# Ledger of designs, part 69: designed miniproteins, single chains, continued (5)

Each design is a single chain, and the fold is of that chain. pLDDT is the mean over its residues in the fold that is shown.

## One batch from the design tools (miniprotein)

Design m18383
Fold by ESMFold2-Fast:
Structure m18383 (fold): chain A 101 residues (1-101)
Amino acid sequence: MSEEEAEQIKTRLLMEAIALSGEIHVLERMARKLPLSDEERELVAEGRRLVEEIKTLVKDIDKNGWTDEKVEKAKKLIDEGRELLGRMTEIEKRRMDQLRA
């Protein structure tokens, strides 16, 4: 793996963690006026788990360097993060519509 490719994957991991953390914060703030359903709470919990897993992987990469296994794990976490962020954004949109009604 090139140094440039490694830095791009790490940047994407960190960006996914930031985006997920931001969306979790938005949903938790909205929950103060309109409580989350059980399904929505489970999704937020999964988001928090994924953020911590990304942080753990990034710390491991910084300490021990890159391996093929870590590259594959990073790609999986990026894909899972994108899917989860999309689902959370749809929840935010629906809840915004309810709060404006």
Scores: mean pLDDT 86

Design m18384
Fold by ESMFold2-Fast:
Structure m18384 (fold): chain A 95 residues (1-95)
Amino acid sequence: SGAEKLEQIREVIETGVTTAVKAAEAGMPKNVAIGKGLEAARELIEKYGLDESYLTMVEMASELALALGLSPEEVREIVNTREAAREFDARVRAR
């Protein structure tokens, strides 16, 4: 189902980006940290039979998270932003 695939994609992005952020917080260089996030994401992509294009999404999201200095908790909050996207859409419509 579409809902199940979206949940799997969310898990791939969350796992990849939080792994990259944690590696960078541990003092790893940016490219090494992103590489670790991509390895974690690839394992889930293979497990779920998802398209490899989601690795590009994880790479871009990891770059952005590191550039913004996001914590792993802030990444989890943003990635779970289906709720925040609904809340944002509801707030915009209430104007």
Scores: mean pLDDT 80

Design m18385
Fold by ESMFold2-Fast:
Structure m18385 (fold): chain A 76 residues (1-76)
Amino acid sequence: MDPEDKEIVENFLKSSVYESLVENRSTLLKKPKEEVRKEIEERIKKTIEEGGDIKKTILELEIEDGMLAIQLYVLG
């Protein structure tokens, strides 16, 4: 993992978007927040281990947060 990818991951994990994603996924899927955090961290870890595009993975997680927020709004 290059230093730029490490900074992107660390910034994401400190972001309000990450906290929003954890909350929304926990609420929608009725899972504990700790389980949700583990699932997100496992996805990031797998992307790094496979030499995948970490910027794309983070962008996909940010898009998921937006989609989950819309779904929760529609469900009431």
Scores: mean pLDDT 82

Design m18386
Fold by ESMFold2-Fast:
Structure m18386 (fold): chain A 100 residues (1-100)
Amino acid sequence: MMERLERLVRAILERFKDAPPEQRLLLEHGLEAARRVMRVPEEALPLLSPAAQRLYELTRAALQLEDEEEAQRALVRGIAEVVIEEHPENRALAEAILNS
């Protein structure tokens, strides 16, 4: 599980290496948040914020996809969706990442 997440994270960061700095920073923070929620014990999941629980659900769903490119796109989309929900002021930035 975690080894695959780390491969997806590296592949996503490589894909976005030439993206505008604000997009890269948002993705780096989102990917780090995904790593953190995936390391949380199952019994502690209900103690997470609704956004963190949503990120856990979306990250787990992405990791169940067999195709690596589809998994990468699903993880990026999940991060963008959570960002839009928690920080609506960053909607344009999150949507720019989705369209890249």
Scores: mean pLDDT 83

Design m18387
Fold by ESMFold2-Fast:
Structure m18387 (fold): chain A 113 residues (1-113)
Amino acid sequence: SVAREVGLILRGIGHVLDLELTGDPQSGVDAVDSAAELSEMGYEEQATKILVGAVEAAIRVGSEEAAVAALKKIKELHEQGKISKEQYDKTVKKALELAKEKGMEKVKKAAEE
């Protein structure tokens, strides 16, 4: 259903925006869950943009807790086969780059695990 696909994309984007405004770890987790559903439906490019967007938003607002929570959820979903290796690798690489730039040691450790 196109309506469901559009709804999941808008929901994922909305959760990333909430994360940018609040730094709330749950917003990051909710964005990642929406991305996993999109990936399972075959919308891997849109899902990857939301995954990367969630991690970037968490790091940009200075919420180490939100970034760590998002990365742990991404790893869990990858181990469940709901996120591809390519999506996982791209998201983890971006997280490591930004964590090193910002000196976020907890985020760096979570991305390296």
Scores: mean pLDDT 87

Design m18388
Fold by ESMFold2-Fast:
Structure m18388 (fold): chain A 97 residues (1-97)
Amino acid sequence: SEAERYKERAVELYRKAVEAARAGREEEALELFRKAVEAAKEAARLAGLDEEEIKKKIEELIEKGKASTDEAERQRLNEEILVLKLALEGEEALEAY
């Protein structure tokens, strides 16, 4: 779906931003983080999620992650949580690292 494409884009941009930040390229990292937030917000909009639905879904995914012993499943759940947090909190989510 269109929402899934924006979700994947948000994850890719976030990973690139983290790599840029670790390399000391702060300006590039900030630009990539902003683009990740924009992609995440578009993914949530296309999925029809409001703020309360996003909050509920984050809580559900966190609980699933705690119960999971599959590393690949935990990776997918963490990526979904990341995108939802970026959509909900915007740039504030990035300051919590």
Scores: mean pLDDT 82

Design m18389
Fold by ESMFold2-Fast:
Parts: C-alpha cells; sequence; structure tokens
Structure m18389 (fold): chain A 82 residues (1-82)
C-alpha cells in the first residue's frame, strides 16, 4: 500500500471514530503506517493534508480540541525534528 492509500484509510477511520470510539485504535494504527511509509517515500503535501485531517478527527473523537492546521504542524514536527 502507498502512504496516500494509508492516509485515506486513516482519515476514513478517524471520521468513523467520531461516531464509534472503538475505531480509534484502528485509526491510530493506520496513521502510524502512513507516517512510516511517508518517511520512506518522501513528504507529499496531499498525504500530509490527509493525515492532518485524520489526526484532527481522531483527537476530536478522544475529546481533544485542536485545529486541522495544528494537527498538520504536529505531523510535520514529528517527521522533520525526529
Amino acid sequence: MSALELAKEALKLGKEALENPEKIPEALAALDRALELLEKEGVDEEVIDLLGEAVYHILKAMGIEITVEEARAGLLDTLEVN
């Protein structure tokens, strides 16, 4: 699977987690896999945008209020600083 495909799955599961919190672990696992492939394949803005939106929905499902831009910035920090 490509990082883009995993990012789309993470976003889908993140949105589902808002309705069903049991989906949070699956969404997080998809997010982790997408980040691993993104690090290997190189940073793609479309993938980062999808992952930022996925993180936003996952954190919102967990009761954490952030913006999509904050989620995106956190992902870039994770990829570029570590």
Scores: mean pLDDT 78

Design m18390
Fold by ESMFold2-Fast:
Structure m18390 (fold): chain A 85 residues (1-85)
Amino acid sequence: MSDYEKALELEKEVQELLDTLSDEDRKKVFERTKPIIEETQAKVAKIIAEQGLSPEAIKQMNKLALEALEKILEIVKEIKKEQEE
């Protein structure tokens, strides 16, 4: 499976978990994930500015998106566990 396909699968898993959370817990997810999202967006913007949309740049961006989604999923799972206690 490509990094892009893995990222889509993780995004779906994150969304499914978010749909089970309260509004308050979703806000906690947003607050904890905001720095990860902002850092990832800054790195992607830098790659595009320096390298353009080359195949190598796209591969790097897909890897960054996958890594960010893996971290986001872990945070969502932690908050979900706190809700179930």
Scores: mean pLDDT 80

Design m18391
Fold by ESMFold2-Fast:
Structure m18391 (fold): chain A 100 residues (1-100)
Amino acid sequence: MIVKVTLKNVTPASREALADGVARAVEAGGKEAIISVKTNGRYGIATTPEEARALVARVKEGDTVTITLQGNEEAIRALIEGAERAKKADPSLEVKVEVF
């Protein structure tokens, strides 16, 4: 399955919650999980939790970030939960989730 999460107006608090979410998603998806992170003309792909965290760590305050995950149901759930935690950490964050 594929999930796309778009987050607008990222803050340090929402970025940290998102970094945890992407790491958990890749960990839950195992060797078949592929995550991509796009922000302000920067694009990266990660297949490990550490790589996924590093990609999100490059996101700056005020950025729009788009995360696309290809993985199993557990990986997709983990990413969606991460996005929900990011929104809870910063209610001004705009979050859009699309599942394919």
Scores: mean pLDDT 85

Design m18392
Fold by ESMFold2-Fast:
Structure m18392 (fold): chain A 100 residues (1-100)
Amino acid sequence: MLTVSVAASSVPAGGDVEVTASGAPEGADLVLFAAGPASLSGEEAAKSGTGAELAPASDGRGTVRLVTAGTHGVAAVAVRRSAPDEPVGTGAPVAVTATA
């Protein structure tokens, strides 16, 4: 399972949060980061990732913009370049609050 960490637990609405994912399994080329409702699972991020960014799995770093005020679930999934819709590793979502 990926370990997901965020640089800040709270940002202004429209602000960016730096996200790091570590522990990607062998064979993963990319890590997909996505922000959604606090209930967003890693699978949901892989399939519907709003605000998703792809970063090399070796770096596992990305930035996610939290446009809407409220609590967001920031999720990360490790994928292969050839099959980005098929997660090979997932991280538990981390709550980040965007303030109005």
Scores: mean pLDDT 69

Design m18393
Fold by ESMFold2-Fast:
Structure m18393 (fold): chain A 64 residues (1-64)
Amino acid sequence: SNAARQARIAHSQAEADRLVEEARKNPEKAGELARELTDRMFASSDEEAAVWGRGAGEVIRIRS
């Protein structure tokens, strides 16, 4: 259902936000966290992949 899809996206967003925040607190881990977010992006459906990809982009900016 649409509600179940939205719930999965919300869960993925919360996890992505947690990993991005960890990168802000520990910039030395940014490379590892970007890799985790990218791996989740490639393992996910189109909508969830976008969530993980945005997180990876944010972590890459922190490392830059």
Scores: mean pLDDT 83

Design m18394
Fold by ESMFold2-Fast:
Structure m18394 (fold): chain A 67 residues (1-67)
Amino acid sequence: SLEEKLRQELQEQLQKQLEELYQQRVAELGRRIAEMERRGAGVEELRELALAETRDWQAYLAELQAQ
């Protein structure tokens, strides 16, 4: 049906956008980790950053799925 076709196209478009945003966020997180390591940040501080970023991304995905 037209509805199923539109839903599939929207799902594919969303997945592509999410993949691009995820790649950009991973690159940005990598840059932040490198800067923190350069400043002498400890393993625990880096772990906290990684967990916080993961939670933020999961919350973002949940919000998109609710729409």
Scores: mean pLDDT 74

Design m18395
Fold by ESMFold2-Fast:
Structure m18395 (fold): chain A 79 residues (1-79)
Amino acid sequence: MISEAELQAAKELVEKAEKYGVDEIAKNMGLPEEDREKFKEIVEKLKKIFDEHGDNLTPEQQEEVKKALEEIKKLIDKA
């Protein structure tokens, strides 16, 4: 189960990426260029989930969001 804080973090990440650009967010996180494409794909996947389903996420969609956040954290921790 995804927490309310995790859902909010995912939404804020998508909003920041739309406002400032995915590349700027990735740069601010210290991601190398090789990992920025993966980061962009993950953010675009999150955006699609929220655009299609809004706040009424199924348990499966909540798990996808949580997995996406964990993948982003791994990219940041590896950088």
Scores: mean pLDDT 79

Design m18396
Fold by ESMFold2-Fast:
Structure m18396 (fold): chain A 98 residues (1-98)
Amino acid sequence: MEEKIKKIKELLEEILRVLEEMGVPEEELERVREKSKEIIEEVEKEAEKDPRVAELALETAEIALEGLRARLNGDAAAFEAARARLAELEARVEAEAA
């Protein structure tokens, strides 16, 4: 469990680096840092009750990073593929909750 939370933190830090390389203003980067901290605290809290929360957060962060890297590299096809994967993940979560 701790290993998954550590990986999520590493992925969120990498997302911030990619956004900085894309020229996102410091004001926006600061908002992303605050949201990332909030997400980590919520995942740590919820993962104590349900380990699937950490798995889902990890998968979501991996897809988000893939999409951002695709945008940075100008790969529109890879960006759309990442968006499709995120939509499939959301649909899977909704189906499991029903």
Scores: mean pLDDT 79

Design m18397
Fold by ESMFold2-Fast:
Structure m18397 (fold): chain A 100 residues (1-100)
Amino acid sequence: SSSTITTQLQTQLNELSTKLQTLLNESASEEDIADVLLDLDILLGVMSLVRAIIPEVNLKPLLLELEELLLTILKNDTLSDSLKSRTLQLLTNVRSDLAS
């Protein structure tokens, strides 16, 4: 059901958000942060696919939470230019989906 799919996506976003906040607070490696960004990109891809197949599902709240998470990442001065560029590209994709 649409509610089950939304709950599963929310759970995944919450888990990735918590993991990322922990990594940023612990001065984790760029590789560990890159892995979470990859998982977030995969999650956005799944959300886009869900919206295409089930257009009545409302994922706007999840997209807004993802936007806020990405903006928080971009405030971190320890991120490499590569990770910042990847985060900005993901943010652009989220904002495109929000404008649709």
Scores: mean pLDDT 84

Design m18398
Fold by ESMFold2-Fast:
Structure m18398 (fold): chain A 59 residues (1-59)
Amino acid sequence: MSPALRMAARAYLGLVESGFPRKEAHERALRVTSAVLGEPVEIAQSELEEAARRIAAAE
């Protein structure tokens, strides 16, 4: 899993757990990750959800 995908997936998981709808959580997670890395990041919602599930299962 790429560093960008791990970062975005962790942000997504936290946003969903905070009560954000999936679409808004996806958009916000990508914005935060892009800002941290200093470059545009595009990750499909399905990839982000799968990565978030893997992170949650490992914790």
Scores: mean pLDDT 82

Design m18399
Fold by ESMFold2-Fast:
Structure m18399 (fold): chain A 70 residues (1-70)
Amino acid sequence: MAEEHVRRAREAIERAKKAIDNGDFTAAQKALGEAVRHIEEARRAGADPETVEELWKRVQELADALRQKA
């Protein structure tokens, strides 16, 4: 169900943010991968395109922050 994947993507994004803030780059990378997987599943399940785009923007912002520290 698209709603469940959106929820899990948001939770993974929050975990990635906390991991980046704590300098845990391994946990951040795993959480970002989980977020990407759930965003793709949400898209395939017919989630609202605006919601999918919002989630992708959050992932890109966190990925850029991680690259700057890596």
Scores: mean pLDDT 84

Design m18400
Fold by ESMFold2-Fast:
Structure m18400 (fold): chain A 62 residues (1-62)
Amino acid sequence: GPAREARLARLREEALAAARAGDFERAQHLVVKMVTEEEASDEEAAELGAEIRRIEAEHRAG
């Protein structure tokens, strides 16, 4: 429902913010939380995981 969709959107936003700040442990924890607590789809988890890996690669290159 809308409340769960809002929680998923918030967790996704927080995970990306953590990754951009270089906190990849927190970013991964939030992805796990989306799957385990909010039943995020495999597609949603994979897309977020790929974006986090892209941010990590950019962080390591800089």
Scores: mean pLDDT 82

Design m18401
Fold by ESMFold2-Fast:
Structure m18401 (fold): chain A 75 residues (1-75)
Amino acid sequence: SIDDQIQQVHDQSQQDLQVRFDQVDRDIDTIARRDNMTDRDRDIMRDMMNMQVATDIAIQTQRQVQQIQDDYRRR
């Protein structure tokens, strides 16, 4: 069903988001330790990168959902 296809897109996006956030966190922690960044600077950089990742995934998810809805309306 269309609902099942949309749910699959959302489930995949949740998994992709978690993987990307985990990667960002590891990369930021590594850079921050190497460069002796303050905890505040680390948090700001992580938040900025996480916001970019979340925005990108949200846009991609919306496009995929829209495509499924458009395909359904053609039937």
Scores: mean pLDDT 86

Design m18402
Fold by ESMFold2-Fast:
Structure m18402 (fold): chain A 84 residues (1-84)
Amino acid sequence: SMEEEKRKQEEKAEELKKEIEELTKRVLEAADKLGNESTKRMVEATYKQALKYIKEKNFKKAEMLINSLRNQLDILEAELARRG
């Protein structure tokens, strides 16, 4: 039904929003520890764009941005580990 489709879309939007919020926080914390201001600005822009795609129900593009932030987090965490 249209009601079930709407519910599934709302659940997916909530899941992606929570994921991007938690991921963005972790990336910003890692970038802050490294003093990487350019990465902080990029991450903030990516977060805003992902929220726009979620609002538009463009979940595929939102997931692509979430994956981009996950890759960025891996890079920053590797750099932090290298510094001791």
Scores: mean pLDDT 86

Design m18403
Fold by ESMFold2-Fast:
Structure m18403 (fold): chain A 69 residues (1-69)
Amino acid sequence: MLLEEGLILLSEAKKTGNVDLARKGRELLTQGVEELGPEEAIKVVRELYKQGKIDKEVADSVIRALEAS
C-alpha cells in the first residue's frame, strides 16, 4: 500500500537523515492519501503508529496535515 510504504520511508529517513528517502516517502504519501482519502489515511497512520511501525513525529505531523484538509 502506497501510504504505508511512504510512512515507513519517511520514518526511516528521519532516523537516518537520508534526504532521498524523505523525498520518495513524501511522493508515496501524497499518492496514498489521494487513493484512500484523508479520513481513511488518518486511520491507517494511527494503526501503523500503534503497531510501532512508524515514527511518532512523522505520525503526528501527517495526522495534523490531514485534519487541516
Scores: mean pLDDT 84

Design m18404
Fold by ESMFold2-Fast:
Structure m18404 (fold): chain A 75 residues (1-75)
Amino acid sequence: DEERLRKTIEAHLEVIKKQIEENRKTLSMQLKKVLEEYRSDKEKQEKAIQEFNTELENMDKDLKEEQRLLEDSLK
């Protein structure tokens, strides 16, 4: 049943998207706190921003990989 499989995949992707959004929100809150803590230390602020960007890139990469695996499972 192609329709059932499609809905299952869509539901799975929706769960992943929500998880990524929650993780991004958590990281953003952590970054904000770190930036406030290091208000007078630009080097530590830059490192915190770099770490935040790296984590976001990893999350986006994982999402794309999951999408590819789901597409491959449809073959």
Scores: mean pLDDT 76

Design m18405
Fold by ESMFold2-Fast:
Structure m18405 (fold): chain A 61 residues (1-61)
Amino acid sequence: SNEANKEIKEAIEKALAGEISEEEAIKRIADVLTSLGVPEAAARQLAEKELKEAKEEAERK
């Protein structure tokens, strides 16, 4: 759980910094979620939501 949360956060931070594409970040986050037992379709939707919320939060600062 702690390692998975770290990987998700790292993927988001790299995407926001322009080090990886948004699509690559979504793939990495979805892969982490599926490794935790989340179904693939739900994992992708959650990954897209997490990245979108992080982008909106960054844009407000």
Scores: mean pLDDT 82

Design m18406
Fold by ESMFold2-Fast:
Structure m18406 (fold): chain A 69 residues (1-69)
Amino acid sequence: SLKELADELFKEAKEAIEKGDIRRAQFYVDALRALADYAKSQGNEDLYKYIQEKIDEVEKLLEEARKKR
C-alpha cells in the first residue's frame, strides 16, 4: 500500500540521518514529497497529511543533525 511505502521511506530517511548520510536522507525526503503529491492527486487527503507530518519530522531531524556536527 502507499502508506506502507511512506512508512518505509520515512524509516530509511531516519536511518540515513542516524548514520550521518545527509545526502541519502535528502533523497528519501524528496521521495516522500513525490509520494505525498501522488496521494493528493488521488484524493487521499488523510494519507497526504500523514506523509506531510513525516516530512516535517525528518526535516527537523536533519536540522538537528547538521547543527550537532
Scores: mean pLDDT 85

Design m18407
Fold by ESMFold2-Fast:
Formats: structure tokens, C-alpha cells, sequence
Structure m18407 (fold): chain A 80 residues (1-80)
């Protein structure tokens, strides 16, 4: 599982990727933010992050809403 510190950094990446404040972020935009923040440090960490994002993406449309992301964070013990 990702640590609380790593989950907070993922939320920072989400905010960075949500440039237009639409409340929705594509996997492509989030991936760019994650790379810029240096969060994709290993294959194992990339797999854990991808698993978290797939869990957050409840409708499986390849986009994550702020509501879905916050719900996934809360499930892992992080409240924003």
C-alpha cells in the first residue's frame, strides 16, 4: 500500500494536473505531474500508484474526478 506521505504527494500531483480547475484529470495529465514531481521512482511504485488510480476511477473512463480521488484518499486514511 502507498504511505500517507505518498498519498498526499499524489493529491499534490492531482492539483498540479487540474490546471483548469475542472475537477477532472486524465491519466495522461496526472502521469505528467507525477513524473515532474519525481514520484515515479520504480516499477513497483508505479504499479502501486496505477492500482490506486484505477481504484479511484470508479466509472473506468480514464479520468479521475476530485470527488473520486478524495474518496480513495479517505479509504486509505487520508482526509483533505
Amino acid sequence: MLSKEELLKLYEAFLKADKDKSGEVSYEDLGKALKEMGLLTSEEKEKKILAFLKEADKDKDGKISREEFLAALEKHGVKI
Scores: mean pLDDT 75

Design m18408
Fold by ESMFold2-Fast:
Structure m18408 (fold): chain A 94 residues (1-94)
Amino acid sequence: GKELEEFKKKAIERAEELLKEIEKLKEEIEKADLPEEVKEELLKELEKLKKEVEEIKELLEKAENVLELVGLTLRLIGLEIELELLKEKFEKLS
């Protein structure tokens, strides 16, 4: 029904917002006064996170039922937590 389409739309919008936050952190890391090797490792972790979010977004676009959408949304929440942990790691290194 319409409720499934709205859930799906909101889940995709959430994934898109997470991708924007990832890009923002990337810019902050690139501008930081940190050793190049430290920046490279942080950017590598962030690139892996970005790919996982992009994969979930693609799966959300293909999702056909509420169970799939709930499962993908829970995975997306896990990636949001991983981004917050990476932000904390970056703040402690800065």
Scores: mean pLDDT 88

Design m18409
Fold by ESMFold2-Fast:
Structure m18409 (fold): chain A 81 residues (1-81)
Amino acid sequence: SLAEATAEARAALADARAGLAEYLALKDDPSADAARIAGAALRAIGGALTAHLLLRRDPAALDEAQRAELAEIAAALGGEF
């Protein structure tokens, strides 16, 4: 259903946002656990990929502002890797 697709896409976007924020905060900190930095990056990538796949199935799963945020997260991740 659209409601289920919307909930799942929003959760994926939230994971992408949280993962990117944590990755950017820790990536240049030599005292940070490398596995934690990697986990944050994987959360961001996985969340962004999941949201993109859900949007391919239902373009209405995210609104215009949420799609713009996803594009910004994807661009930021593309700049890091």
Scores: mean pLDDT 88

Design m18410
Fold by ESMFold2-Fast:
Structure m18410 (fold): chain A 104 residues (1-104)
Amino acid sequence: MEKEEIEKKMEEGLELGVELLREAGAPQEQIDALTARLREAREIALKELTAEEMREAGEAGLKVDAEKMKEMAERLGDKKKQEALKAVGLLVALPAAVEEERKR
């Protein structure tokens, strides 16, 4: 998966996440807070993570590979980069998971 494709999937995941929270009746304050946190993590990922690290995180997210995500987070050693890594995995996986549910 190319860096540009990962960036696009992260944006799609963020938009979809906001819509799902709104449909679930989450308070606007909680939606705004989560959206701000995920956008901050996305910006950190784009600035601080390599294309290879973003691809690996996205693939681990798609496979729900918690052990791989933990290994990568430990290698980074920085709390902000660890949160950014987790956000990449989550945001890349979310559109694929919802598409699969819509087919059921």
Scores: mean pLDDT 75

Design m18411
Fold by ESMFold2-Fast:
Structure m18411 (fold): chain A 61 residues (1-61)
Amino acid sequence: MSAGQQALLAEYEAYARTLSREELERLRASVEKMLQMLGPTNPVARELLEAILAVLDELLA
């Protein structure tokens, strides 16, 4: 990922840490839907969204 994508991922992780488990589960579903919509046509968006899902999965573990 680019430096900008890494910075965005870090901001997203900070935000996600403020959420409840229920809010994290809803957010994960939204990100997964976005990945399904954008992932096939945008490899850069796919990489970032997959990284965000990994962060959410770690927080939900």
Scores: mean pLDDT 80

Design m18412
Fold by ESMFold2-Fast:
Parts: sequence; C-alpha cells; structure tokens
Structure m18412 (fold): chain A 66 residues (1-66)
Amino acid sequence: MSVLEEALEWVAKELGSETVSPNEAYEVLSKKSPILAEAILRLAKSAGIDPNERLPARELARRMEA
C-alpha cells in the first residue's frame, strides 16, 4: 500500500466516508502534515484530477499515481 493510499484512506475514515476529494484531503491533512497535504493537491493537478472530485481513497490514489 502506498503512502498516498494510506493517507487518503485515513482522511476518508476521519470524514466517515468511503470517498474523498483532493481538497478534502488537503483540509484534513494540513493539520497533521502540511507538506503531505500540499503534495496531494500538486499530484492531483499533475494527474488532471478535479480537486473537488470525490472517489474511493484507493481509486483516487491509483489515479494520482498513474
């Protein structure tokens, strides 16, 4: 499991949801790890992912790593 997948699954769990967006991950993770939060937004932009698109954490991580 990638660090990205683990971080996104943790955010989804904190939100009480199976889905998470890059913007939601940024907001939740910025209190725990600002560097990781910013990295997630940059990776989403580089992968052409809408920062407000909500996907299952595993699928979002996979698309960001593609």
Scores: mean pLDDT 81

Design m18413
Fold by ESMFold2-Fast:
Order: structure tokens, then C-alpha cells, then sequence
Structure m18413 (fold): chain A 73 residues (1-73)
């Protein structure tokens, strides 16, 4: 799971630090029983973008969709 998210984020030029923040948020919500759908992933990416400005130049909706697809495999 972590490796799939990290590889998608790398394609979009996201730093390892920002990728770690996204992965940590995804793991926390998964443990809490929250569905990892596109809407939830988009919310995570928006929250991480507040700390990592490089994400503000990325299409977060498209990124959330690609991560969602990777997690369904």
C-alpha cells in the first residue's frame, strides 16, 4: 500500500516528506475505518498541501483519483 501511494506521488514531483505525510494520513484514516475513496483522498491531499506548497501546483483531484485506483488493486 505505502509503496503504491509513494510511486504515484513521485510521478507528480511530490517530495518524500510530503509523500510520508500523505501515507501517514491514509494509514490513520484506514485504522479509523474511514473509506479511502477519491473524496477522502482529495481531503488528505488538500490538508497536506497546506504544509507542502509543491502540492498547490498539482491537480489534486486527478492525483486523488490515481491513488484511489492504486489502492483498489
Amino acid sequence: MEEKIREVLKKYGVSDEAADAVIAAVQRLKEAGVPLDEKTLYAILQAVAERFPELKNVDLKKLAKEISKALKE
Scores: mean pLDDT 81

Design m18414
Fold by ESMFold2-Fast:
Structure m18414 (fold): chain A 54 residues (1-54)
Amino acid sequence: MIIKEGDTLSDISKKLGVDVNSLEIVDENGNVITGIDPNKSLDEYVGYTLRIRR
């Protein structure tokens, strides 16, 4: 799925029914972004791809 303004990893985790630690944000080149606060807005990552590790 694609990240939208106002999304948080916590909200996406709840919506998808998966553990927040299973969610990865990848940039346009396929690199995983690390150090993300699950309760903080993902506005700076809008347009990046979210994937599930498990």
Scores: mean pLDDT 76

Design m18415
Fold by ESMFold2-Fast:
Structure m18415 (fold): chain A 70 residues (1-70)
Amino acid sequence: SMQQVQREVMLKAEELVDRYERGEISYDEMNEELIRFVRELAERHGLSKEQEDTLRSIGLIEVNRLLSER
């Protein structure tokens, strides 16, 4: 479902923020990896470009939210 796919994006955002805070990846690498993850997830689930764009936005918003709370 779309809700399940969104949940996977949210979990990936949390994982990437944790890795960034540990100094394992840069800010740019974190964003690039999130964008790549969303693209691959969209391809795997046969999502439209519009759905992929929505998921990318959700993921980037979540990354920024997590960074602002820490």
Scores: mean pLDDT 88

Design m18416
Fold by ESMFold2-Fast:
Parts: structure tokens; sequence; C-alpha cells
Structure m18416 (fold): chain A 86 residues (1-86)
């Protein structure tokens, strides 16, 4: 079974993904609403960075390594998009 830290990291990753979806929807239907896009992306970044911190306390496993790589790539992409909007 997943450790408490792994489970908590997965919950934060889900929340981050929901904020990314909100940012994408806003970008598609309200492209002029940069403020809402930035707000959603910042929330996604916050949740993903928290998930990454939780994984640092989790036991070493192939699952935590895969999650860490995915989170690092997502965080990089969000930071790049924020730089273009800000």
Amino acid sequence: MLSPEEREALMEEVEGTLYLMKASITKKYEPENKKAQIEALKKALEEYEEALRLLDRAPESPLTEQMRRSLEEAIKAIKEELKELE
C-alpha cells in the first residue's frame, strides 16, 4: 500500500492538475483574461511544489521516482508559461 506521504503527494498532484485544467479552459475561452490564467497556474505550481516536498519524505520506490520526474517536468512547464504571461 502507499505510504501516507505518497498518498498526500498524489492528492496534491490531483489538485495541481485541476488548476492546470482551469488555466487551459480560461486560456481557450477567455484568452484576454491573463489575471485568471496566472492565478490558476500559480495555484497549480503551489500544489505541485508541495507534492514534490512530500515525496522527499516518502520511502524510495520506483513509483516515487516516476512521480518526482513527472512533477519536475510539470513545474518547469508551468514556470515557463508564467514567464510568458507575466
Scores: mean pLDDT 83

Design m18417
Fold by ESMFold2-Fast:
Structure m18417 (fold): chain A 108 residues (1-108)
Amino acid sequence: SRAEIDRLLVEAERAYREKRYDEALRYYEEAVRLLESSDDVDDLIRALSLLLRMAEIYLEQKKFDKAREALERGEKLAERISEVEPETAQQMLKQLELLRQQLEEAES
């Protein structure tokens, strides 16, 4: 599945560069689903990084409900990561909080 994840991320980046944002988000979503089903903490960290990327794209597209959903999924992954790597989880939670603040400002 590593080769499949790498392929999905290459296709996501291509779609994003071509401004095919919905297609890029579909590739990122598929990669997240493969990673978040893993018991490996490195896979969970990678999944959270992709959810942060998806939240940024949704925020840029003013899809505030989808951005919020991505941040909520990220917070749940951060809880799982914190059981193994609490310092990494804390740093990623700070990134989630920053995007949440940007989302709240953009909605007001």
Scores: mean pLDDT 89

